# Ledger of designs, part 23: designed miniproteins, single chains, continued (5)

Each design is a single chain, and the fold is of that chain. pLDDT is the mean over its residues in the fold that is shown.

## One batch from the design tools (miniprotein)

Design m16770
Fold by ESMFold2-Fast:
Structure m16770 (fold): chain A 85 residues (1-85)
Amino acid sequence: FSDEVIEKAFKLADKDGDGIISYEELWKALLEALRKGEDEKVIKALALALFMMQMLGLKEVDYEEFKKLLNSKYAQSILAAAEKS
């Protein structure tokens, strides 16, 4: 993911502008992005972050943590596998 995609995905989830997103906010942002027909890359970033937060047991993340989740080797492996399925 590009930094622009990560920033856009984070801003969609961070509706309160506090710089922290919860699992619930991220889930709501994903559903809204799907409903609105948002950019596929943004939708994938939201979905992957949601999956990573659930797997790691994270309740909330800030922007730097969100960026690290999406840029992790584990996240990149999941994304690559999903694209070939």
Scores: mean pLDDT 76

Design m16771
Fold by ESMFold2-Fast:
Structure m16771 (fold): chain A 83 residues (1-83)
Amino acid sequence: MDVEEARRLLERAGEALQKGDIEEAKRLAERARELAEKVDTPEGLLVRAGALQGLAQVYKKQGDDEKAAELEEEARRLAEEAA
């Protein structure tokens, strides 16, 4: 339920990034992260990691490489926990 909704939001966030709609991508990825945080399953952890990677790409495009690196590191840890 929440995991499926979060996955759909991540797909839309990726599409927004490809179209160059950075603000929309950020909103969608943040919403996906919020929904995935309520799910304590491996699938929820993977979706949360995906949302953090999407946000990292947003910050990198905005010139905030330090914030992007922090988000990518957090995403890596969550993905490892899910594996």
Scores: mean pLDDT 82

Design m16772
Fold by ESMFold2-Fast:
Structure m16772 (fold): chain A 95 residues (1-95)
Amino acid sequence: SPLLSEEFLNQLLRPDEALAALLRSVGEEREVLTLGEILEAVRLYIVKNNLFNPEDTSVANVSDSPLGKLLGVDEFKVSDEVGIAQAILAHSTLV
């Protein structure tokens, strides 16, 4: 990620049940993951569920999805790694 340091991305997190359920939907069953691994799993979730806005593929429409509930928004820019990281941290405990 060009916006987040390697040290920040390598921090180990234990997701809460809401985030863990989203991660399991894309094949991530581990109890502890790095922030970078969770960010990649969120990207895979967007791709797998076809959440891209067809008029602007830089935007994901996440209304009524588990991801939208985690982020507290109906849509976001997929390049907003800082906003996504903040939501992940709000739904995780540091290991």
Scores: mean pLDDT 81

Design m16773
Fold by ESMFold2-Fast:
Structure m16773 (fold): chain A 61 residues (1-61)
Amino acid sequence: DRLKKLNEGNRKALSRLLKLLEQLGADENSLQQVKDYVLSETPESNVKLGEIIDREIARRK
């Protein structure tokens, strides 16, 4: 299922963001909100959000 593979890419980007936020001292509620936001959105929104997240992570370095 090709759509599932695209969603896997977004989940990897989300995992990287959550790990970074955790390292910055974000609380569990903040981490859960980001996760819920990404997973509650449409598949199209999730793809776009994943791209934005990866870009922001790159900029922080």
Scores: mean pLDDT 59

Design m16774
Fold by ESMFold2-Fast:
Structure m16774 (fold): chain A 110 residues (1-110)
Amino acid sequence: VKEIIDEFLENVRKKLEELKAESDNPDVKTVLDRAIEELERIAKKAKELYDKKNMSLEEIYQFIERELTVIATRVLMELNMLGEYDFAQKVQEILNEELEKFRKKLEELS
């Protein structure tokens, strides 16, 4: 489970780093850097909840989904305020696709 959490968040981090490299706007890079830092925090917390609180796979998924929704909402708002609508759409697509892959991997363990 921890390995699947790490793989999921590393995949998202990698895609956001690639997206960051495509932008010449330092404000976009700052928004994406903050999102990447928050992903690392989510990874640590999810693994802690799994180990210390004996949370079910469904509860871990729900925790990660909620935390990612908060990050996505903030990132999309900030990118839209910068007029970077294309980057906002790409972030949403990355998060949605990777979260769906993560859900499927957790279901295979059930």
Scores: mean pLDDT 82

Design m16775
Fold by ESMFold2-Fast:
Structure m16775 (fold): chain A 94 residues (1-94)
Amino acid sequence: AEVTAEDIFLPGADSDATITVKVKLEGDVAAGVTFRTESGKQIAQAAVRDGQTVEVTLSLKKGEVKTVIVELSATNAAGELLEQVTKTVTITVK
């Protein structure tokens, strides 16, 4: 399984940032994506399929740096965890 997401840089004003996450899974498995802060607070969660894109929008203030943890979890038919992939996205407002 793979998760692709990119760091975001915003041009010095209070702004909404959209995190775009692309998901790639091996085989037909059930999977979910969870977005969390560094402190572990959940921002969003979505069920996903292979090749799906998930977007989350956050409001940020000028001069803010925010780190978002993106976690992809894939499960089998019995609900057992097969794979877990974590990606960190940093959003910087100049």
Scores: mean pLDDT 77

Design m16776
Fold by ESMFold2-Fast:
Structure m16776 (fold): chain A 78 residues (1-78)
Amino acid sequence: MADEAEIEKLIAESSPVQAAVLEVLLEMGGKAHIGDLIRRAMEERGLSREEVLKAIDELEKQGLLKRDSDGIVSIVKP
């Protein structure tokens, strides 16, 4: 319950593109391969591949997302 409220707050405080990427990742269970995340965001939110990659990079720099060596992107929950 507390984790869901914190995630909703992070989405509200993000840029529109960053918020859209976070929402798509949450719909996918909070973790997805980067290629699947890009495809889903492009199809459902009308974002370009470049916009999604930029948003992922910015969210990683903010510590809100992490990416592993297999290309799996996940939401960082404190």
Scores: mean pLDDT 76

Design m16777
Fold by ESMFold2-Fast:
Structure m16777 (fold): chain A 93 residues (1-93)
Amino acid sequence: EERERERRATILTVAAGVLAAGYDLEGHKEFAEKLREAVSAFNAGDYDTAIKYAEEALKVAPESAKGLIYDFLAEAYERKGETEKAEEWRKKA
């Protein structure tokens, strides 16, 4: 259902925003900044930019945050219609 897809995207973007704030407070500022940029781009419908910043965030991500980034990348790729790539990222989460 489209409502469940919208709800899942909202939960992922809210969770990513909350974790970005938490990691910023813990000194992971580069990760938090890249994650905020990814969330902002995703909310604007710019999935290419969201994917770019999420991949940059993944490179500097603390281990505990990697699962969320994998889910975020999967959702962004699915929103672009790249379903096979989205499933690859979901399998990593």
Scores: mean pLDDT 76

Design m16778
Fold by ESMFold2-Fast:
Structure m16778 (fold): chain A 75 residues (1-75)
Amino acid sequence: VPAEGTLVLELLTDEEMLERYRAMGYPDPEAVLRANLEAAVESARSMAAAGHRFRVEPRGEGSPEQLEFVRLLER
């Protein structure tokens, strides 16, 4: 049976977000974004394990980060 709903992913990597992390003094802003993506994947897996059903789709053109998120959830 198909999923109950669709989650639309916004761009996970944004130059404004990277600039924000640089301004906050993070020595590796890209690593912070990667850690946030990994945490989001683990959270989504926990929700799926709890019985939540959803379908995930990129918003607009899929970024590499959005495509990686979808790939990890479909395993």
Scores: mean pLDDT 62

Design m16779
Fold by ESMFold2-Fast:
Structure m16779 (fold): chain A 70 residues (1-70)
Amino acid sequence: MSLEEMLARAEEEARAAVAHELSPEERAALEELVADPAASPQAKAVARALLARDEEALAATVQAGVRAQY
């Protein structure tokens, strides 16, 4: 899979994730993840973007991770 394909997939997955309405249990789990000092900065950034329903922030966070590995 090329970098371009990985970035495009991240955008599609972020859109799908934000379109999914969070249950109270899912929201509580994401809030716990954001508050957890043992959680990675990337995991907290993804959780914050999901809680905010911010498709662009979620896609940017995932894409930054992909670029760092590539």
Scores: mean pLDDT 75

Design m16780
Fold by ESMFold2-Fast:
Structure m16780 (fold): chain A 125 residues (1-125)
Amino acid sequence: LDEVIRLVEELIELERRIIELARQALNSTDTSTQLALLEEMRKLEEEAIEVARRILELSEGEIKRLAEELLELEEQGRSIIQRAIDALKAGDIDSMRQALESMIAGEESAISLEREILELLKQKK
């Protein structure tokens, strides 16, 4: 139980950092800076997916259902980041910006699910 709480709190921190990097990329006009930020976001998203998988492995009942939904959101995040990188490399700044805005919305949704998981876990103590 304490391990799952710790993992969910770790995941929230990773997702907040991804949101911060996405906002920095949206505010940048330098393609090299944007690419570096997107590559860092991709690494953090891979870490988030591994943490989400571990949460799912340790979860049962309603928490398992929420953890499955959370993992799906993180895997969608991976796809969105890759689309943003591909768009940036193609010079399609509008598509890159749309992907980053979708990423921020997805990460905020994931944080909401994680807060729900934390409330359910704390009620079991």
Scores: mean pLDDT 88

Design m16781
Fold by ESMFold2-Fast:
Structure m16781 (fold): chain A 106 residues (1-106)
Amino acid sequence: SERVEKAEKIVKDFLEGKINEDQALKELTELLRGVTGRDPELAKAFALYLAILVKRGEKSIITYIKNLFLEDPNDPRVLARAVHFFAGGDLEELEKFIEKVMEKLG
């Protein structure tokens, strides 16, 4: 789908340093607006989106994930489980991806 192709491009461009954190957040916010269903093909895009929000200390999302999982979303294993719950995808692949994203974010 066109949405999946856009999601994959945003993720790739961010990892390659072609777009910064602010641009990635803007594009992901627009892309993921109105996504209500579980879509495993969007899981990495959703993972990048949540990792940026957690890094920025977005209290609403951090509190929501903490209340749902009783664990800290700054742990990539917790954030991977949150992404898997909302979007699906492979947990081990998501954990490794989120670790790489968090390292790049600092």
Scores: mean pLDDT 84

Design m16782
Fold by ESMFold2-Fast:
Formats: sequence, C-alpha cells, structure tokens
Structure m16782 (fold): chain A 60 residues (1-60)
Amino acid sequence: ELVNLSDYDIDTDIDSDDGEEDTTGLSRYLGRKLSKEKAKEIQKLIKQKAPFEELLELVK
C-alpha cells in the first residue's frame, strides 16, 4: 500500500466521542456506572497514559 488512507480515518475516529464500550469497561473497573461526560474525561486521561489511580480519584 502506497497510500494509507485508513490512517486518517483512525485519527478522525479518535477525535469523535465514540467509545461506549470504554464506558462499560471503566464502570466495571471503577465499581460504578459512569456518565457519558465522565467517561469522556477518563478517556482523555487514558490517552495521556495517566495512572489508573488518578482515574479512580476523579470518579470517587
């Protein structure tokens, strides 16, 4: 493949707020249901590779 158009699609998808499954997984790990907005903030931290402890502090 000389042109990787899929690479742009990946970046576009990341910019979107898609990720319902992430909210479900996070809810289980945190031991509570997360709101869409809260999950979005947590996603940002995960993208920054922040420690899981920080994620817990934000939720709790």
Scores: mean pLDDT 55

Design m16783
Fold by ESMFold2-Fast:
Structure m16783 (fold): chain A 73 residues (1-73)
Amino acid sequence: SSVLEKARELYKELVRASKTDLEKAEKILKEMEELVAQARAQNLPQDDLLELEIMLGVAQIRLSVSKLAEKKS
Protein backbone atom coordinates (compact mmCIF):
# COMPACT_ATOMS: atom_id res chain seq x y z
CA SER A 1 0.00 0.00 0.00
CA SER A 2 1.34 3.43 -1.01
CA VAL A 3 -0.36 4.87 2.09
CA LEU A 4 1.54 2.47 4.40
CA GLU A 5 4.83 3.27 2.61
CA LYS A 6 4.21 7.02 3.03
CA ALA A 7 3.31 6.52 6.72
CA ARG A 8 6.56 4.57 7.32
CA GLU A 9 8.63 7.33 5.70
CA LEU A 10 6.83 10.02 7.73
CA TYR A 11 7.44 8.00 10.91
CA LYS A 12 11.20 7.78 10.14
CA GLU A 13 11.30 11.56 9.51
CA LEU A 14 9.38 12.22 12.74
CA VAL A 15 11.86 10.11 14.78
CA ARG A 16 14.81 12.07 13.30
CA ALA A 17 13.10 15.47 13.74
CA SER A 18 12.04 14.67 17.35
CA LYS A 19 15.77 14.75 18.29
CA THR A 20 16.67 18.10 16.62
CA ASP A 21 13.56 20.09 15.50
CA LEU A 22 10.43 19.72 17.60
CA GLU A 23 8.35 22.09 15.39
CA LYS A 24 9.17 19.92 12.35
CA ALA A 25 8.26 16.77 14.31
CA GLU A 26 4.85 18.30 15.21
CA LYS A 27 4.19 19.13 11.53
CA ILE A 28 5.08 15.56 10.51
CA LEU A 29 2.74 14.18 13.20
CA LYS A 30 -0.05 16.36 11.74
CA GLU A 31 0.66 14.89 8.28
CA MET A 32 0.48 11.37 9.76
CA GLU A 33 -2.88 12.17 11.42
CA GLU A 34 -4.25 13.45 8.09
CA LEU A 35 -2.92 10.37 6.26
CA VAL A 36 -4.68 8.02 8.73
CA ALA A 37 -7.93 10.02 8.35
CA GLN A 38 -7.61 9.72 4.54
CA ALA A 39 -6.98 5.95 4.81
CA ARG A 40 -10.17 5.52 6.87
CA ALA A 41 -12.17 7.57 4.33
CA GLN A 42 -10.82 5.36 1.51
CA ASN A 43 -11.86 2.16 3.37
CA LEU A 44 -8.40 0.56 3.38
CA PRO A 45 -8.24 -3.09 4.62
CA GLN A 46 -8.60 -3.40 8.41
CA ASP A 47 -5.05 -4.83 8.80
CA ASP A 48 -3.60 -1.77 7.00
CA LEU A 49 -5.71 0.60 9.13
CA LEU A 50 -4.55 -1.18 12.30
CA GLU A 51 -0.87 -0.81 11.29
CA LEU A 52 -1.44 2.91 10.54
CA GLU A 53 -3.17 3.45 13.93
CA ILE A 54 -0.31 1.70 15.76
CA MET A 55 2.32 3.82 13.94
CA LEU A 56 0.37 7.00 14.74
CA GLY A 57 0.04 6.02 18.42
CA VAL A 58 3.76 5.28 18.73
CA ALA A 59 4.59 8.58 16.96
CA GLN A 60 2.36 10.50 19.42
CA ILE A 61 4.09 8.84 22.41
CA ARG A 62 7.57 9.52 21.00
CA LEU A 63 6.76 13.21 20.38
CA SER A 64 5.31 13.58 23.91
CA VAL A 65 8.54 12.15 25.41
CA SER A 66 10.65 14.49 23.23
CA LYS A 67 8.59 17.53 24.36
CA LEU A 68 9.12 16.55 28.01
CA ALA A 69 12.90 16.27 27.43
CA GLU A 70 13.06 19.66 25.63
CA LYS A 71 11.45 21.44 28.64
CA LYS A 72 14.60 20.54 30.63
CA SER A 73 16.80 22.50 28.19
Scores: mean pLDDT 83

Design m16784
Fold by ESMFold2-Fast:
Structure m16784 (fold): chain A 89 residues (1-89)
Amino acid sequence: KDIELLEKAIELLKKAIEALEKGDTEAAVKYASEAVQLLAQVKGSEEAVKYAQEGAIAARQGDTEKALEYLKKALKEAEKLLEELKEKE
């Protein structure tokens, strides 16, 4: 179940980054917030949650550069955790 939650959160983080790159801040905030809700259910996701939250806040404030930086960091942390969980089975 954690793997499924992480895969969905990773998809949402990618959509948030894409939306922000296209200038769709409302969609980016929505996807990032949904990713935070899923990540919060997975043990070991604390850094991914923090970065996704910071990204959503920065996007809401109109700081696109900071938002992209944090959302990309959240994506890397989530992908790293997914790899670790798949190795553990």
Scores: mean pLDDT 85

Design m16785
Fold by ESMFold2-Fast:
Structure m16785 (fold): chain A 91 residues (1-91)
Amino acid sequence: MKSKKEKIEEIMELARETLREVKAYLDSLGYPEELKDLYGAFIMNLAFKEIEKIDPEVAKEARKVFIDGLKAGMSVEEAFDKAYEVAKKKL
């Protein structure tokens, strides 16, 4: 059986790959940064909902760090890295 940590890491790595691919696609279309941030936030909201099914407290803390990072002017990628670090420390 996969551990809770392994399942959450798989969700976060899938989210990282999805963020990278979506950003590259939107960049190829010349979309503004604000729309890329909006799509990134949407993808991360889906990832946090999946993590919440496994561990609601880890999802809550990682989501808070991600949203606080975006509010502080971090890129989606920077906010993701901080949220993932918090999730790994809780497992």
Scores: mean pLDDT 82

Design m16786
Fold by ESMFold2-Fast:
Structure m16786 (fold): chain A 88 residues (1-88)
Amino acid sequence: SFTVRLEVELAKPIRLEVGDRVAIVAKNGKVGTGTILEAERLGETRYRLVVELTGPLKAEDIEPGDTVAVTTRDGTVALGRITAAEAL
């Protein structure tokens, strides 16, 4: 697993919390899934997240424009795009 700081723009308003789930699909088709460790709300649809990910995806695969899906504990899903990424 690896940890990354992301900024994301989501397609709909959602309230994200620590423990919520995340999936990233990179442009090369690699997928990573994991958990939100920190969530800072920047707007109704914008977040700065720290996430722990596992899967074929590596930190170096993540780029602005990549697809993100977030899922809350109650099962609400929002799709979006990564706008910034920083390996931790």
Scores: mean pLDDT 89

Design m16787
Fold by ESMFold2-Fast:
Structure m16787 (fold): chain A 74 residues (1-74)
Amino acid sequence: IISDLKEVLSYNTALALFGSLLGIANVLKQLGDTKTAKKLGSTYLDLLQNENYDLNKLKKIVSDAIVRLEELLS
């Protein structure tokens, strides 16, 4: 029995979301949206420095960034 499986899953989800945020920021920069890319980079650093980041807030930030990326690709 893995008593901390829930913690491992939460940690892996956070890592995936942080990676996605950086990836989206890089793509936005390549597409010319340097201002949004810079804002996402700053948000990433702020969240990374917090021991108790809100996973739902991180999900929303990534979701909003994906919407912006879709707008630029349309």
Scores: mean pLDDT 73

Design m16788
Fold by ESMFold2-Fast:
Structure m16788 (fold): chain A 81 residues (1-81)
Amino acid sequence: MKEEIEKLEKELKELADKAIRHAVSQGNADKVREVIKLAKEAYEAIQKAKEAVDSGNFDEARKYLEEAKKLIERIKKIAEE
């Protein structure tokens, strides 16, 4: 689980940066705001997953990781538009 969390955190950083650069290049301020919002929500979900792992609550950690994955997938779609 720790390795999966670290992989998602790295993926989020790379994808958010790519999506923001892409939206900025298109002059689309609404997409920039959407990516920032999604990245913040995904980052918060990852932090909650880390806290759940530290407390031994693996069921809660899995739920937060799935939420983060869904948000990251949305960021990917924006980066590819």
Scores: mean pLDDT 82

Design m16789
Fold by ESMFold2-Fast:
Structure m16789 (fold): chain A 100 residues (1-100)
Amino acid sequence: SAEEVVKKTKEKLFELIDNFDSSKPEEFKKKVLEILEETMEELKKLGLSPDEIKKIIQELVKEAFEYIEENKSLTEEEKLIAYEGIQEAAAEVVEKIDSL
């Protein structure tokens, strides 16, 4: 179900944030991109429209940002790097959705 795909994606994103290495920002962005692209493909296979997939990706990004904000182990500088990586990865996925 779409709900199961969303739950699995959230778990993967949160695990990636919990293990964030600010010395490897490009690796972090690449892993976020891979997770979001897999999510897009799974939702497409379930018959969701491009607009529905886009809304889900945007909500996942919002929840990931909230998770980063509440993380007391990350510095403000590390949080900014994590936000930028997620935002850039999400923008690439949204462009791919718009081409569907």
Scores: mean pLDDT 87

Design m16790
Fold by ESMFold2-Fast:
Structure m16790 (fold): chain A 93 residues (1-93)
Amino acid sequence: GEAVRKAMAEELEKAREINKELLPLADLNSPMPFTEQLRKGIEIVDEAIANSPSYEEFKENLLKEAKENPGVVIGIMFSVMVEALDRGYAKGL
């Protein structure tokens, strides 16, 4: 319904803000297969969620991982968007 769409849009806006800061750190010519970038990105995002008590710390932890692992940043960015959709859906139910 409309409540789900609104909640998803709000969470996606937050994800886009994080991704604007992540994109400049990405190695767009990474030889790593996209599926492996996604797998590693999911692991990084899940760990950051588990270990970050605030949105600020979540963003800082993702930026740290991106600086250390430029080849997986696209995977991190996609995982952040998927997590935002899941959170928005849950809030809108």
Scores: mean pLDDT 83

Design m16791
Fold by ESMFold2-Fast:
Structure m16791 (fold): chain A 99 residues (1-99)
Amino acid sequence: SMADVEQAKKLLEKIKKSTDEKEVIEALKKLQELVERTSDPEVHRIAIEGVEIAAEKFPDNKEVLELGKEVLMTVLKRTEDHEIILRAIGSLLRIIGLQ
């Protein structure tokens, strides 16, 4: 829905702007809830971008990396879009490489 897309965009902006690891973790948890309730490809694309930015900002934070993997795995289980699948796999492999 448009409301879910707008919520995802707000969470992405919070991840982009926040320097607080706890705020980014909270935003990732809310993105996880969003991707679990919708198969909207725009929400899934935004969630992947949010995970990528969070992992880049906090590459040594185990909770950020573990939550990022959970978000990406949920997207992979719920998406049928081949481009989203490939991007999520690439992002997941990058995060695994950081651990």
Scores: mean pLDDT 89

Design m16792
Fold by ESMFold2-Fast:
Structure m16792 (fold): chain A 57 residues (1-57)
Amino acid sequence: ADNVGSFIDKAVSAGLSQDQARAVVEQAIAEAGGDEAKLNTLLQQRLTAAIIEQEQA
């Protein structure tokens, strides 16, 4: 899905590994239960958390 590719690219740019980005996406998909809006929200929240961690480093 388009959203998954965009998230992985941004997450890697923010300092996550490909494996970390994939794990976040897989968990978000499972948690969203087919709700695209919820998936987007979860991905944005996790990207923000990753950026904050990178800022601290």
Scores: mean pLDDT 74

Design m16793
Fold by ESMFold2-Fast:
Structure m16793 (fold): chain A 103 residues (1-103)
Amino acid sequence: AEAARRAIREAREQPREVHAGKDTFTDANGVKYEAEVRVRGAGRREIEVDIKASNPALGVSAEMRLRIVLSPDGEVLELKSEFTGEGAAATDLVGRALQAVFD
């Protein structure tokens, strides 16, 4: 989570053409998260986040891709999300992954 938060923060404070961060985290429930964050642009910034989450004990996995476009002032201009997973367990897994990455 730290590298992803850092990449987003640096994009707002010191925008550069490309920033990248990768985080791997395992929570207290044994859920494994892999997050990759890429940031582009100096003024108008595009943030791409790819989050993969798995719970090996339950045989459940999910992937979420986010695309966020920020104005030079840090306002959200566009937010798109894509989700790959099945059932309520996959939806819960993505919710936990988002909390771990952005919290």
Scores: mean pLDDT 66

Design m16794
Fold by ESMFold2-Fast:
Structure m16794 (fold): chain A 64 residues (1-64)
Amino acid sequence: SKEDILQWTKEKMRLLGETTDEIIDIRRDYRQGKLTEEEAQERVEEVLRRHREEVARLDAALRA
């Protein structure tokens, strides 16, 4: 329905904001010397993996 598409859009936008904020925090910690380059890369990859999984979950729910 139109309401389902609107809810899907809102949830995807919220998720994008959360993912962006997590990446900003990782980059800040890296720049402050709290993380190695490898540790920062692994954390970003994990954040992006979770983002893709949640997007897939939201997409599947819209089709149900």
Scores: mean pLDDT 86

Design m16795
Fold by ESMFold2-Fast:
Structure m16795 (fold): chain A 90 residues (1-90)
Amino acid sequence: AEEVAKEIEKRILEAAKDASPEARQTGLDAAGNLKKAIEYAKKGDFRQAANYLTAAGILAASADVLGDPKVAEAVREGYRKAIEEIEKIK
């Protein structure tokens, strides 16, 4: 689970390497929210996990609006991986 969160963060940072500071921060915020979603799911708090997943989804949309589709795509991939990890915990 922690390895999955680190892989998500790494891929988002790679997607944001040539992006603006704002896009990079949006990606980092999304990675942090996805990490929290997995952590809360491991504790059995699926409501809080869903809240953090929702926040990450909003940040992906924000990256698209900011003109950073590579960051948005990386966040959406991380979102899917976080859901897969959470489904394994159930």
Scores: mean pLDDT 83

Design m16796
Fold by ESMFold2-Fast:
Structure m16796 (fold): chain A 74 residues (1-74)
Amino acid sequence: AARARYEALGAEAERLAATEDLSDPEVRRRAIELGYEALLARLEALRDSLSPEEIEAFRARLEAEAARLLAEAA
């Protein structure tokens, strides 16, 4: 489920990159949001190989990075 979601989100991001102008701030913001969601789905797929504390730490770092990238895209 989590792996399939990651793959589906990745395919959607590729579709955006292929069909949309990535110089458009709105398109870039959407691509960043999709990338963040894909990384969260991938992190969920890794839960059996990571401790809950490690998962929370990675999630917090991904949230901070996504927020920074979204601010830069604005």
Scores: mean pLDDT 69

Design m16797
Fold by ESMFold2-Fast:
Structure m16797 (fold): chain A 100 residues (1-100)
Amino acid sequence: SKAEQEITTILLNNKKQLLKDLKKLSEDPSYQLSKTTVKALDKVFLIANKHKISESTIVKIISQVLNVPEQTAEILIAKYKKYYDVALGVNDIKVAVEKI
């Protein structure tokens, strides 16, 4: 689909930084993802949510584009989600929920 092509393009444009962050995560599970990786994944999940692309499909696209196992792509996504759990205050979460 066009949406899957847009996701693939975002991942390709950020591939070097995504792979660098994955290498750092393999060495240190407490490693914080770079702002570049977070912004790339923000765009990926925005497109995925708009076009109802499942997280399992995103895992497969990341795995194929980065040439890494699906389990590695799942670790990246889990770390990305955890970033928002730490970065967002309780008030920001309430405001975000009210806009949905």
Scores: mean pLDDT 79

Design m16798
Fold by ESMFold2-Fast:
Parts: structure tokens; C-alpha cells; sequence
Structure m16798 (fold): chain A 95 residues (1-95)
């Protein structure tokens, strides 16, 4: 049922938004160390097929902190996973 699939994707999108908000709060509170931020960036970059050089050039070009890079990469991975699930469920996606 298309409606059931759309509801499942909506709930997953809400969960991603809550996880992103929690990650931002954990970074701001110092619960996540600079080392952990760096390690998470490496893992997410690998999942997206991005090299260390590409991340460093992107960071320099847009004057981004490691925390900002982590949040952007997390969002990109989450959006990719949601898109892959929508396609697997047989939903038409326009982008």
C-alpha cells in the first residue's frame, strides 16, 4: 500500500531530523570529542565515496568547521538512505 510506505518514510524522515538535532546538541555540549568528530567524518565520507582531499578542499572553500562538515555529511548519508528506500518501495522519485 502506497499510503503505508509514505507513512513509513515520513516516520524515518522525522527520526533522521531528531538524530541530526541530537548530534548538533551533543557537539555543542562537548559530549562528542574532536577525535570522535574526525572519526565520524571519515566513516561518512567513505560511505559517500569522498576522499580526505575532497573533504579538506571543500572545508577550505566554504570555511567550514569539523562540526559543520560532520552535520552536512550525516544529512547527506541520511537523505541517500531515504531515497534508496523510496526507490526500493517502487515510488516514483523526480530527483
Amino acid sequence: DKEAVLRALEEEARRVEEELKKLEEDIKSGKISKKEISEKIKELAKELGLSKKEIEEWKKKYNLSDAEVLLILYEQVAQRRLHERAVAAGLDVLS
Scores: mean pLDDT 78

Design m16799
Fold by ESMFold2-Fast:
Structure m16799 (fold): chain A 92 residues (1-92)
Amino acid sequence: AVNILDVDTAKAKLDSITTPTVVLVSSKEELPEALELVESNPNVYLGLTEGLFDDVLESGFKNFSKVIFIPDVPESEKEAYIESELKKLQKE
């Protein structure tokens, strides 16, 4: 099972995250806090739009095995996409 949380919810529940969890980043302003969450908990992964790729690179973050770039897909398909990509990252 995959948990999908926003940055604020993940930050509030960080110590209780014991299963693979994808934190959705909706803006570049949220990115610094989201990157700190990934570094603080090995179960945390980032889900962010492809438009934020350059912002991740500029941050100096190199652990792309913890990042899922979500394409512009319908909302009904996003959860299935995220789960599929997370499973691929967990096999690496």
Scores: mean pLDDT 77

Design m16800
Fold by ESMFold2-Fast:
Structure m16800 (fold): chain A 102 residues (1-102)
Amino acid sequence: MSGARGQVEAAEGSVELVRRVLEETGKLPSGLAQGALDLISSAASNAIGSGDKEALKRAIEVARELKEIVREAIERGALDPKDGERLIKDLDGIVKIGEEAL
């Protein structure tokens, strides 16, 4: 077993932290969002490499959730639009590759 499930759980926790920081402070540090994205990317890659379709489905769902949080942060002025657009494009890439691997 490749640890993909544990990586997905870490990614889920990171996205929950991102949401709480945005809700509690009205700001989203780009580095915090990038950290969550990096965990999602690692989880998705490991799930694909190990053939863990359930972990991959969860990683895709977490990527979609982070994308919505990033979009909300841009709309609220809580995140720089250039940083946010880059994060959204990277998250869309993860979702596309993940869906094609299912």
Scores: mean pLDDT 87

Design m16801
Fold by ESMFold2-Fast:
Structure m16801 (fold): chain A 85 residues (1-85)
Amino acid sequence: AMERALEALEEMARILREAIEAGRAPDPAELERLRELAAVVEPALEALAPAVEAAAAGGSLSPEQRRFLEAAREVAELGVELERL
């Protein structure tokens, strides 16, 4: 589950970066792919919510959980950059 969701985040980041670098909006096929990838990522983020809350209260995240959250943050930041175009 985590590996699959991480791969999905990496593909989302690639699609967003390509659009940003080209100075264009994602095309319909890219938007459809982003929706498919988001459907894989969203359940994994929801499953991590208790661990993230515990970490904020002084708990710890596993290395895999940290990598996933870092990748999710990158995708979110790229989405904001794309909206600014």
Scores: mean pLDDT 81

Design m16802
Fold by ESMFold2-Fast:
Structure m16802 (fold): chain A 79 residues (1-79)
Amino acid sequence: MEEVLKKLEEFVKQLKELGASESVLKQLEKAIEKTKEYGKKYVAETLSLIYQVAKSMGPEAEPLAEEAEKLLKKVLEEE
């Protein structure tokens, strides 16, 4: 769980560096807080949100989107 949370925070930091808007970053931070409170069930939703945000930012964020999708698939396989 801690490793997943650290990875989610790393993704948000990378999206911020790529120029994601403050409103989007606040939405992602709230999703991470829900994941901390409610556990694994929210990990997939948070990763899906990160993936969608990265895709909306274009080619610059493509590697981040691919990493988020890969982790999302792994989390879904563990259900």
Scores: mean pLDDT 79

